# Designed miniproteins, single chains, continued (4), part 79

Each design is a single chain, and the fold is of that chain. pLDDT is the mean over its residues in the fold that is shown.

## One batch from the design tools (miniprotein)

Design m14733
Fold by ESMFold2-Fast:
Structure m14733 (fold): chain A 96 residues (1-96)
Amino acid sequence: SLVDKYIERLKKVLDEAERLYKEGKITPEEAVRLVFEEALRIALDAYLLTGNEKFLKIAEEVEKKYREILTLPDEERIPATRKVVDEFIKKLKEAF
């Protein structure tokens, strides 16, 4: 399904961002940014496809969580990002 493809895309970006960070190729801030940019693109694409305003509310929550994570210590940013991704996936499934 389309929702399964979105979830697969987001998980792939999260895993790749974590890998690049662990290899010392990107900063924690860059890793978090990659994941949140993909989540926002997914929410916007889902809104454009469905017209369902729930996806706009999901996008607003993603932006809020992104700003909150950037205030955390570097070592807490990726674990917090994983939790936000889990919540995003749950909300995405419920909105479809």
Scores: mean pLDDT 88

Design m14734
Fold by ESMFold2-Fast:
Structure m14734 (fold): chain A 88 residues (1-88)
Amino acid sequence: SPAEKAYGAGKALLETAKRYPGKFHPDGAVEGLRELVDILREAKGKMSEEAKKTVLEAIDTLEKNNRDSLSPEAQKLLEEAKKIAEEA
């Protein structure tokens, strides 16, 4: 389901953000974050509280560990993903 896909994506992103701090390339980050935004949009209103918490923790971890490595477009996509997850 879209909700299961969003939870899976959030867990994968959280694990990756913790394991590879500061190693996101601008173009790769944009592609991955755009996919995350699309997944979160499809799951809006369907995510569990645990899934929302996991996605938000993943976004916060990625922002903290990769602030200087993220392009302006990637930063915009992170803010969009955060808003969708918070509003879901």
Scores: mean pLDDT 75

Design m14735
Fold by ESMFold2-Fast:
Order: structure tokens, then C-alpha cells, then sequence
Structure m14735 (fold): chain A 105 residues (1-105)
């Protein structure tokens, strides 16, 4: 399931990419570490996607991953949170602000 979603993040159809990002956000509630690790490169590409809806879906996926990684309080989770912050900072013009603004400031 997760492998198929990561594959769909590079699909030619923007609707498929958007749907995969939304499903990835849902999976982040179950396996946030694994989902984040396998999707980092695809999320970075999606934030600079030519399709506005795909970029918005990528922002929502990143917010979901962030929210599910924070409560884990493990070294791996903190390292992945820093990588998500780097991706967000690089693409901040395309982002919807987080409610607390922590890494989108």
C-alpha cells in the first residue's frame, strides 16, 4: 500500500498525485516514521508541482506528518521533522501556514 502510494506521487496525472498525497497524510496517523522516510523526496517535488491542488495536498500531507511525528519524541522523529522543516523553508511561498507557525515562520 505505502509503496504504491509513493509510486503514485510521481504519476503523470495530477489528480493521481493529489489523491496519493491525501492518502499518505492518512497513513501518517498509523506509521509516521516509515511514511515520512519513504516520501521525503516526492513531497519536496510536490511542493513545487505545476498544479496548485497538488501543492496544497503536499502542504496538508506535511502538516499531517509533522503533527504525527511531534508526539513520538524520538531521535528519528526529530531528524525527520528537521528534514520536513528544510523542505518547507525552501518552498515557503507555496505553503499554507501551520496553526502554531513553528516551522513556517
Amino acid sequence: ELEELVKQLSDEDPEVRKEALLKLAELSKVEPLKVTKLSLEALEKALSDENDEVRQAAVKAIISLHDNLVPLETKEAFELLERLKEIVDKNEENLVPLPNGDFLD
Scores: mean pLDDT 76

Design m14736
Fold by ESMFold2-Fast:
Structure m14736 (fold): chain A 98 residues (1-98)
Amino acid sequence: MSAEELAKKGQELLKKALDADLAGDSEKAYELNQEALKLFAKAGLIDIELAQKSVVETVTEAAKRTVEAGLAEPSELSDEEIKKMLEELVRKAAELEK
């Protein structure tokens, strides 16, 4: 899979995870979030900048939807913090891939 294909699949899974969480299915939301993060980590192994941009855009939109739904207060989570979390996931994925 290309980095773009992995990132797009990750975005779709994060969107489904948010939809599940908004529907009250926290267990399904957790599973979908974990699978999405694995896909973004794999994308980051190929193209870290593309994966970081994709994650930042997707997480920012998800956060806006969650705040608008009244499920969370406005987040002060920075783009830099999101990128750092992805870098740690990519590092762990690299160790698993050899």
Scores: mean pLDDT 73

Design m14737
Fold by ESMFold2-Fast:
Structure m14737 (fold): chain A 75 residues (1-75)
Amino acid sequence: SLDEKARVIASLGRERTLRVVRAGLESPDPEVQVLAVKALGYLDPNDPEIKPLLEKALTSPDPEVQEAAREALKR
């Protein structure tokens, strides 16, 4: 599941997780973008490096990416 893959990505350590997530958010594949946003959702949404990435994901044309970002920001 995307949730299991997101948890694995989130477990790499903050620096590696952020590198993987930044690359995933730039992917043309919306499933990869959702995976990246879900991985960010396992981190602190109030972190000054993480919050801007979630806010950018809210502007995605893909409704699943937008929804994943909204859920992450509510935490």
Scores: mean pLDDT 80

Design m14738
Fold by ESMFold2-Fast:
Structure m14738 (fold): chain A 66 residues (1-66)
Amino acid sequence: SREEAIGRAARELIEAVKAGDEARKAAAFQRLVSLVGEATAQAILDAVEAGDYERAERLTLEAVLA
């Protein structure tokens, strides 16, 4: 489902950022862009890079509901 796809892409993005894997991060980010749009995907990435996982989770949930 779209919900499962968004959740998986967000989880992949978090794991990639924690691992410092720039190629994996770029791939996960582009997948999020295709699912939720560039502005929302960028906000999620910014939260993840800041270590604000609570904000990243909230933004991901809001994207599922849109």
Scores: mean pLDDT 87

Design m14739
Fold by ESMFold2-Fast:
Structure m14739 (fold): chain A 109 residues (1-109)
Amino acid sequence: SIKEEILKLIEEIIELARKLKDKELSEAVVAVAESLKKGIETGDIRLLVGTALLAIGYYEEFKEKDPLFGEALYHINQAVVSIMKGDYESAKKHLEKALEYLKKLLEEQ
């Protein structure tokens, strides 16, 4: 199912994030992704809202300092927003983009 594909993408994001050389960036992505996973698994809308706010907050903080990291968090935010709207196809595409940006970030470190 598409929900299982989304959960697998989130797990891949967590695994890649743990490989980031910058521990602060690593911990930020892991926290957002684990919160998103829990929100999806429990159906907790308040947790999903909190996850979206956390992700966009990191994007605003890092968009100029570390653009690849910022773009990854922007796409995680958009995935959360899409999930809250019931648009799992758009959520999957945004998580795929987040994974692409994290791979690029890992290659530059």
Scores: mean pLDDT 88

Design m14740
Fold by ESMFold2-Fast:
Structure m14740 (fold): chain A 67 residues (1-67)
Amino acid sequence: SMSEKIKEAMEEVEKEFSKYEKVNIEEAARLVQKKIEEATGVKISEVAARVAAVDIAKRAGVPLVQP
């Protein structure tokens, strides 16, 4: 299902964030957009990507930094 593809894409992003000491929020949001588009073909908004990036970074235990 599309929901399962989105969840898997977000788990891939979380794993990627876990490799870094900190992640820039702009870069984090772009990665979320890219992974969801690759998995589903859907382009999500920047706002939706930023919200997802914040939640994923919290789960990964990685601080987000502003540009």
Scores: mean pLDDT 83

Design m14741
Fold by ESMFold2-Fast:
Structure m14741 (fold): chain A 63 residues (1-63)
Amino acid sequence: MDEEIVEKGKELAPKLKETHTLEELEEIYRENTEKANNGDKEAMIIATAARLAGMELKKEAAA
């Protein structure tokens, strides 16, 4: 398990949550997942952050 990717993703997630809507986060996740599948480690971090930010927004809406 790549702990560095998860850790950096968690650090970036609050920034993405503050500056993006849920729809924008889903688009960022899609685009960066595609880049990550091509070996882009930075894109994997961003995709992880976007997923975490989106999950937090969904939890806030459901609570």
Scores: mean pLDDT 80

Design m14742
Fold by ESMFold2-Fast:
Structure m14742 (fold): chain A 65 residues (1-65)
Amino acid sequence: LERVNKAVEVTRAAIAAGVDPRTALKIGLALMEVPPEEMTKERVREILLKAGVSEEQADRVVELL
């Protein structure tokens, strides 16, 4: 439950930062593989960049968390 809640939170933040819903969903699914304890802002930023999100958008997503 905690992992799903964190993935949903980041997915919503990504959409708010201008990431398209399809890419935001892919990010959410990737985050479900990360334990909640390891879901730091740095880890989230890495996953965003790997999904093709720009550095500027990734920084905006992290700011919303």
Scores: mean pLDDT 77

Design m14743
Fold by ESMFold2-Fast:
Structure m14743 (fold): chain A 84 residues (1-84)
Amino acid sequence: SIEEQKRLAEVHRLAAEGRLEEALELVERMIREGYDVYEVARALLEGVLFRHGREAAEAVAEELKRRFPEYAETIEAAAEEVLA
């Protein structure tokens, strides 16, 4: 949906700006609302990678897996795609 695309763009922007706490809060809300975890994780990690580099993106992927261990495999799949 257009709303989903706008929220994904917002996650990416917040992450790129280094506003990681806000990006993670939005990601947590989106996951709780039933948004696709792969797409949400991808948007977050692409934003981090774009401005903050690979090591920062890897650290954020680990933090996201810590917060959502039930989605660890999906988050890892998104991280592997983004960091390829």
Scores: mean pLDDT 88

Design m14744
Fold by ESMFold2-Fast:
Structure m14744 (fold): chain A 84 residues (1-84)
Amino acid sequence: SEEIEKEIEEVKEIFKKILENKEELGETSDPEAQKTLEGLRKFLNNEKLSEEEAKALKKHFNDVIQNEKVKEALIKEIEELLKK
C-alpha cells in the first residue's frame, strides 16, 4: 500500500532525527544502545546488518512502532539487509 509506504518513510525520517540527537547525548557509551544506533544507521542507509544489530533493531522497533503493518514492513526490510 502506498499509504503504508509513506508512513514508513515518515517513521524513517523521525529515526534519522533521533539518531542525531542520541549521538549528541552520549548514549553511545551503552553497548546495547550503541548496537541499536549502529543497526539503525545501517538500516537507514540500506547497508548490510549483522545478526546482533538486526536483533537489537527489531526489539527497538517492537517497542516504538505502534502500527502493526508498518512494523511488519520495517522488520521485513531488516531481514532483507541481513541477506545482503
Scores: mean pLDDT 76

Design m14745
Fold by ESMFold2-Fast:
Structure m14745 (fold): chain A 76 residues (1-76)
Amino acid sequence: MSEEMKLTIELARLIALRTELELLARRYPDNERVRALLERTEELIQRALEGKVSLEELRKEIEQLREELERVRREL
């Protein structure tokens, strides 16, 4: 229920998203969109760990990354 617990949940969601992208990057190593999305996800994890993004902004960016991942999956 603390703000720290909420941040931990969102970080867990980002780690899960990174894992999905790592698996896609292994399957489609020449796909630049998968690579770019993985890099953006890793940058967001770093920003969150450094406290450089609010919980509200973090949730918004995670949703955007998830939507982009689903778009990429439809094109593969």
Scores: mean pLDDT 84

Design m14746
Fold by ESMFold2-Fast:
Structure m14746 (fold): chain A 103 residues (1-103)
Amino acid sequence: SSAAIQQEVQELMARMSQAYKNKDVPTLLSEARRLEALFREHPEDVPLGHLVHAVLLLMEADTRETLEEARRLLDLALERPGLSPEDRQLLEQLRQQVDARLA
């Protein structure tokens, strides 16, 4: 159900934020991969704002693995139909920053 997916996303984002605060990169990465799986299965039920927030946490962790996961989330977000020009520009700017760090 949409409500159950929304609750799961909220709990997942809370765990990602806590892992980031604790500098627990393996947990942050694991939870981000769960968010990726949820977005692939339920793209309409994962808010864009949560994808952006997850990307920012992964970029702040600044490891090759977290940057590669941020890149995957950004690619999925950019595939969303009906993105506003402002949202597309934000996602493309974040994608460029991630690519620069992975170079």
Scores: mean pLDDT 88

Design m14747
Fold by ESMFold2-Fast:
Structure m14747 (fold): chain A 76 residues (1-76)
Amino acid sequence: AAEELFAEAERALAAGDVETALRLAEQGVKAAGSTQPLAAWRAAVARGAELAGRAYELQGRHELADRAFQSARALA
């Protein structure tokens, strides 16, 4: 479930749909939060942050991208 949402977020990034990518990344994290393994949830949060960073980078918002990537590193 979460992996599918993150894959769709990556496709949205390829299409330039930043808003869709961010929403799908958020849904992926939320879906992972319903799963039993905490490690999987932490990985999903880190992945969501990385996808958000790439979405901001695509939009030219490098400051927001940097902050998102830093969050992903802290959770990994």
Scores: mean pLDDT 77

Design m14748
Fold by ESMFold2-Fast:
Structure m14748 (fold): chain A 87 residues (1-87)
Amino acid sequence: ALSAEEREMLLVVAQELQHLAEISKDPEVKEELLRLSRELIDAVANQAPREEVVRLLERALALVEKHRPDDTKLIARLREIIARFRA
């Protein structure tokens, strides 16, 4: 089960993905970011297995690295959270 601290971290990531979607000019990238944000929120609400959460975070990292490689702060944060959840 996810701790309260881990749930809060994931909700912050979901908010950051939503913000990135709002400022994205590519409608396909916007839709994918919003979908991932929603999947993370649903995973937290449904207390999804840690493995499923890691998979969603890895998808988010790949999407951000591909379309927003300039967002080094979010990339670093996603890598840190993924490492923490894998431990």
Scores: mean pLDDT 84

Design m14749
Fold by ESMFold2-Fast:
Structure m14749 (fold): chain A 94 residues (1-94)
Amino acid sequence: GADTLRQAADQHLRQGRTGDAYVLYATAYFLEGDYDMAIQYADRAIRAGNTGQGHAIRGIAYASMGDYDMARRYADDADRAGNTDGADSARRRI
C-alpha cells in the first residue's frame, strides 16, 4: 500500500538513492488518488536522473485525470528513456 511505499522511499533517501525515493513517493501519491503530488514527485525523480520511471508516472497520472494528450506525450518520453513497460502502462489507461 501507499504507506509501505513511503517507508521504502524513506529508506532509499537514507541510502542516497534520491531518484528511486521520489519514484516511490510519486507511486504512493498516485495510489491515494493525489495525482498533483504524484506528478510533482515524478518531476523530482526526473530531475534526480530517474527519467524513465518519472515520465511513466506522469503519463499514468495525466491519463487518470483524463488528460490523454499529456498522458500520450509522457508515455512517449518514458519509451524514449528506455521504460517501454511504463510507457505501455500509461498508454493502456488512455
Scores: mean pLDDT 88

Design m14750
Fold by ESMFold2-Fast:
Structure m14750 (fold): chain A 92 residues (1-92)
Amino acid sequence: MYIKIELLKDGEVIKSLSGHVSLLETAIDAVKHMALEAREKGIQATLVISFDGSAEESKKVAEEIAKALRDEGLISKYEIFEDGTMKLELAP
């Protein structure tokens, strides 16, 4: 799948990472890496994640990523949109 990860501060994209991933674990690791970098900066930030798959497939992948990051205490909440795009509120 193709994944795009955007780090937002005060509604502005301050960092973006995108590419093809063949494994769910690789997608989780990429998002986790962005979350950890944002956390190190000590800022209240949001990650926006989008995919090139169908809305149904994108929602499933988004939910798996959100659960993985939540289990590690990296996010406080998440929202998955109808198109499969996801917003993650990073934990302090």
Scores: mean pLDDT 82

Design m14751
Fold by ESMFold2-Fast:
Structure m14751 (fold): chain A 95 residues (1-95)
Amino acid sequence: MLSVEQLIAMALRAIGIELDLEKIKELIEKYKEGKLSKEELEEVLKRLEEMRREIEEMLKELEDEESELAKKIRERLEKLLEEIEKLIEEVKKLL
């Protein structure tokens, strides 16, 4: 069972990933407008793949957690994972 402190840390990290994804979406749009290099978009892809791995590890740690806080964190992480996977496929199509 994860401690309350560990759950709070995961929630804060989820917020950080969400903010980073907004910046990544802006970079993808800049590439579509011809304002970002292919090399910079390849770095965006690497960052998305790293975020996916981090979320998958956090979800694994939450797998058997039954608290309401853990459930809310899981739901948020699952939504972020789906968004990251969609962005990875979008970036791969642009490369």
Scores: mean pLDDT 87

Design m14752
Fold by ESMFold2-Fast:
Structure m14752 (fold): chain A 84 residues (1-84)
Amino acid sequence: MDPIEKTVLFIDTKEAVEKLLLEKGVPKEEAERIARELARRWVRGEKLKLPEELRRPVAEILLRIVNLSLKPEVIDVFIEKAVL
């Protein structure tokens, strides 16, 4: 993946996940740390560490960013393959 594409993917992922965590009442500093670590793992192709309640919302964000289907079956497969 091109360095510019990796940078855009990192920024978009970090910002979207951070916003989701803030909306769920996570403190700003913790939301920033979690979102940054998740974005870092995502751009490196590493499995994501997510609590069960965040798996589906985060999967939807990531699938949207990479322009894939948001069908429930695709989300479920993504969670099984990409999340710890």
Scores: mean pLDDT 78

Design m14753
Fold by ESMFold2-Fast:
Structure m14753 (fold): chain A 74 residues (1-74)
Amino acid sequence: SAEERRRIRRAVIDGIFRGKSLDEIAEELGISRRTLYRVVPDPEKLARDYLKFVVDRGLGEEASEEERRELGLD
């Protein structure tokens, strides 16, 4: 579901910035690593895109609905 995909994307972003492994993130979510990669094919890119978003727009600033969904913020 869209809700499940957003939850997974958020967990990947949070987990990467906390120094967690992808296996640990997948286990905490109750999914396989294969499922994680299916939802987030490039976890490092997602984390970089999120960091760029935060830097370019600032924490708590408005973003388009599409940008929020893509980054798992919606």
Scores: mean pLDDT 74

Design m14754
Fold by ESMFold2-Fast:
Structure m14754 (fold): chain A 65 residues (1-65)
Amino acid sequence: GVTKEDLLAAADTLPPEKSELAKKAIDLLAAGDSLKEAAEKLGVPVSTVRKAVEEALALALERGA
């Protein structure tokens, strides 16, 4: 099981611009926002939010092995 803390820690290892976006997206999703709502709040396409979260999740899963 991947926790919010695991995702945030993984996002910290991304390049600075991607890290900030991924962390904000993870926080919004954890607060109950959809991908679309998070994208609207961040001013980016839904695909951008999804990709950032997927990259953080992949890193978190790699560390959990």
Scores: mean pLDDT 79

Design m14755
Fold by ESMFold2-Fast:
Structure m14755 (fold): chain A 73 residues (1-73)
Amino acid sequence: MQYKVTITVTGPSGSTWTDELVLDSGTHTINLINPDTGEPESVTVTLDASAASQTQVLTAPSGSTVTVTATQL
């Protein structure tokens, strides 16, 4: 099942970075950019195939807040 995924990264300084991608249900590694430093980092997210829409709030290795919103296509 495919999802439109919106990712928002909020750094400790309040800067934001956003991206959109299409992912299947299951476990994925998402590549991010820290908006405060410009450094690449990654988080692991699991998309539940039974949910038509879902939102997860994660913490990146830098301490940035990562909000992942997925809506079924």
Scores: mean pLDDT 83

Design m14756
Fold by ESMFold2-Fast:
Structure m14756 (fold): chain A 88 residues (1-88)
Amino acid sequence: MEEERQRLIQRLREKVDEFIEAIKNKDYDKAKELLAEIQRLVGELGRLDMDPVKITALGILVAAADFYLENKDYEGALETAEAIRELV
């Protein structure tokens, strides 16, 4: 399971970086698609017995990023994505 966990963490980091770039490039449709992938990856990490505090924090941050995108608060979405990156 450790190799699977490391692969999911690496994919999550890559998708968060792509999400940050999509926001910076004002490609908000791509950002929404990337956020859905990030949410799925966080869910998969939760199933691998990852630190429950860290998984809960990641889930809250993903929900916050979704809220900011829906409300067109792209600075809030960007700051939230950077917080996700720091946790992984």
Scores: mean pLDDT 84

Design m14757
Fold by ESMFold2-Fast:
Structure m14757 (fold): chain A 115 residues (1-115)
Amino acid sequence: STRERIASLVREIVRVLLDLLAGRISVEEAHERVFGLLLEIAKLVETEEQRKMLVEIVAEEEARLAAERPALAGLLGAFLTNALHVIELIRQGKIEEAEEELRDTLRRLDALARA
């Protein structure tokens, strides 16, 4: 289903972020992987009902992270909320702005993990 596909893509984004936070991948690699996943989510979110479904999936994933990874839940949740904004930029055709917003967010996340 569309819901299961979006949920799978959101979980893959979290996996990439965990690799970045652990120092296993670079910001550049994380940007390439996450932007590709956000483009796929944007293709699946065409209607207001699908947008509401995406918001619900993100909230469910944030709740899961709070339970399973409490020390990282705040950082990961803030990123997922920012990812909703990046998806909206993609849907508006603002691709260059979406790429820059994501790069800045990932660089900030990486810097916080290394502080």
Scores: mean pLDDT 87

Design m14758
Fold by ESMFold2-Fast:
Formats: sequence, C-alpha cells, structure tokens
Structure m14758 (fold): chain A 75 residues (1-75)
Amino acid sequence: SEEELVKAFYERLKELAEQGDPIAKYLVEALETGNDEAIEKAARLIAEKLGMPESAVEYIKDFIKELREKLKKLE
C-alpha cells in the first residue's frame, strides 16, 4: 500500500541519516519536527543533487510537508 511504502521510505531515510548522509539527516529532521529551516535545507540539497532549478525548491518543500502529514496519519 502507499502507507507501507511511505513508512518504508521513512525507515530507510533514518538509516541513511545514521550513516551520515546530510540530505537524509535534514529530511528526517524536517519530517519529524516540521522545522522550516530543515525543510528548506533538505529541499535545496535534493534540488542540487538532482540538478533541478531553484524554482523546484518550493515544490520539493510542499512535497516534504505533504509527506510529513501522511506520516502523522500512520500513527
């Protein structure tokens, strides 16, 4: 299910963050806390790594916020 995929993705991100991946660290912080600075930093690092334009940052931020809301509903 989408719910199981979202949970599996989040668990994998936590593993990558523990291994020192900076994108995963900021993304996990953003998903757990909703901290605006963490969301901004994660979105910018993702856009940079994928070679996406600056305009993509706002879409990635919205995606992170939506993913956080989906994770909250899994409790």
Scores: mean pLDDT 82

Design m14759
Fold by ESMFold2-Fast:
Structure m14759 (fold): chain A 78 residues (1-78)
Amino acid sequence: HMSFEEELRRFVESLPIDEAKRLKELLDAGKSVFDAFKELGLISPELAEYFKTILSKEEIDRLNEIVREAIDEKLAKA
């Protein structure tokens, strides 16, 4: 059983390079990971709102950092 953080890392790893670059641009613009995923069509608006409801700001900030790290690692290997 993978943790949610490990699932997010693997999800980012599975993205096409161009989508990973767009995701990085949205995060750099100050969007949360879930708002960025929603804008790219990777999750539904309802699912994005659900995660924003159940997670604290601190948890969302931690997940933003995890996703940024996964993108940077992916792009460094490309």
Scores: mean pLDDT 81

Design m14760
Fold by ESMFold2-Fast:
Structure m14760 (fold): chain A 62 residues (1-62)
Amino acid sequence: LPSEKDSLLELGKFLLSDPKLAVEMVRSLPSSVATLMIEAARLAGASEELLEQMEQARKERE
């Protein structure tokens, strides 16, 4: 099986290619999955601005 880190990096790269979709996915998904997506984006080198937008979208789910 590929390592968890490799899978997260690929997910993060995908999220960085479409930041608007990344934020919308975080808004729509369960908080545990949203947290994993934010971690994947961070691991792939997302900007602080994108990470803050994703965190804000996660907070909107409470």
Scores: mean pLDDT 77

Design m14761
Fold by ESMFold2-Fast:
Structure m14761 (fold): chain A 74 residues (1-74)
Amino acid sequence: SLVDEYTARLRAAIAAGDLETAELLYVRLHVVLKHTPPRELLLALADALRAAGAASGDERLVRFADQVEEIARQ
């Protein structure tokens, strides 16, 4: 399914540190397809976004990490 394909691609993008691709895939899964990715994947994404935001000083990435983590807590 498209959900399975995008979930696999999201996992690969997170593992590769490709946060631009990971963000696009997360939006397509969660906003467009109305599907919530697995909790462990959301936490991995939030951790990667938070680390990147801290390293670059990009507050947008930190806020995005907070939003993804909140979805994972539901």
Scores: mean pLDDT 88

Design m14762
Fold by ESMFold2-Fast:
Structure m14762 (fold): chain A 71 residues (1-71)
Amino acid sequence: MIEEVIKTIESNKDSSREEMLTTVGRIVVKLIQQGKTELAQAISDVMEQSARDNLSSKEMSDRLIDLLKSY
C-alpha cells in the first residue's frame, strides 16, 4: 500500500500544483476509509505546511515521499 501511494505521488511530481493537491486529497480519503487515520493526518499536515511554504508539485512530492518512507 505505502509503495503504491509513493508511486502515485511520484507520477504527479511534474503535474500542476492543483492536480497534486487533488491526488493527495484522494489518497487521504482512502487512508481514512482504511482506518489509517494517523498516516492520513500526517500527510495532511505536510500538505498544509507545503501550502504555507508555497512549494512546487515536485517539492511537495519529495516531502511526502520522505514522510511515507518513515512508515
Scores: mean pLDDT 80

Design m14763
Fold by ESMFold2-Fast:
Structure m14763 (fold): chain A 85 residues (1-85)
Amino acid sequence: EKAKELLKEMLKIRDEIKDPDLQNLAYLYVLEARLALNEPDKEVQIKRLKEIKEFLKDVAARSSPEEKALFDKMIKIVEELIKLA
């Protein structure tokens, strides 16, 4: 249940992103996180979540300051998902 709530928080952050290409990219990472959480092997799940975190960091680095703040929030949620895995 807690992981489901964290995914819902990521979707809310996605809705705040004004750039449509970045919003779509954020949505794809939410879907990837959902798929990672369905991995039966916890080691593989953690690896997939860490990969998502690195992709989000790369996107944040290329974004405006306003968009970067939103991606930074998504990164923190992925860090919480990794701790729950």
Scores: mean pLDDT 85

Design m14764
Fold by ESMFold2-Fast:
Structure m14764 (fold): chain A 81 residues (1-81)
Amino acid sequence: WLDLARGALEDARESLERGYVDAAAQNALTAAQTLVDNGIHDPELAREIAEIAREVAERSPKGSGAYRDALRAQALAEQVL
């Protein structure tokens, strides 16, 4: 599970660098949900996910699916901090 969360975070970062904010939001949400659903307490990984999710939200149109997914990912990651 931890490796899945890390993989999703890496996919989110790469998608963001390429300008694919929707894919970045979905991958950030997957990473955050994986931590919460499996009770993984990794504050550093959670912080990195929250940071990426915040950046995705800033780059997404307000009210878009990507914006909502990014805000949800940030909130879930902050539950693990």
Scores: mean pLDDT 83

Design m14765
Fold by ESMFold2-Fast:
Structure m14765 (fold): chain A 64 residues (1-64)
Amino acid sequence: KVSSQEFIDALLAGADRLLELATEPGADQDIFDFAVERLRSARDAGVISEEELREAIARLEERL
C-alpha cells in the first residue's frame, strides 16, 4: 500500500533522477510533462488530493 505522500515523493525523486541524466534538448520539458500527467492521473484516481497535486507541480516547476 502506497500513501499519497510516498507516491508524490517517489515520483518527484524519479523525475529528479531523469532530469540529472537528461542530455537531450527539451528532455527537461518532456520529463515535466510526464510527471504532471502522472500526478493528474493520481488525483483523478483519488490517490492524491487537489492540494497535493498543486504543491507537487510547484515543486516540479522549481526544478526547471
Scores: mean pLDDT 77

Design m14766
Fold by ESMFold2-Fast:
Structure m14766 (fold): chain A 100 residues (1-100)
Amino acid sequence: SLEEEVQRFLREIGEAMRAGDVEKAVEILKKAFENADKLTEGQLLTLIDRAMEVAEKLTPEEREEIYKMVIDILEKYKPKFSPVEQKIIDTTINYLKEKL
């Protein structure tokens, strides 16, 4: 059910973005990240990719909020990833921090 729930979140984010309903996409994304501790590393990375797509459609101020959320999630869950993935995560965190 959690795997089905994550796939539903990803579909609903995509649908909201196609409809131009960025506010709804942000709401679904925030709700999905509330379950981050229950996600696989692959699911979490997919959600982060969707967060970045959503952020590109936001105002600079709203985009900063999403970037801070992504940084917090990446820093919190970094220890669960492989050493190679942790290096990619560090690069992503640094990139996002430079945009704040």
Scores: mean pLDDT 82

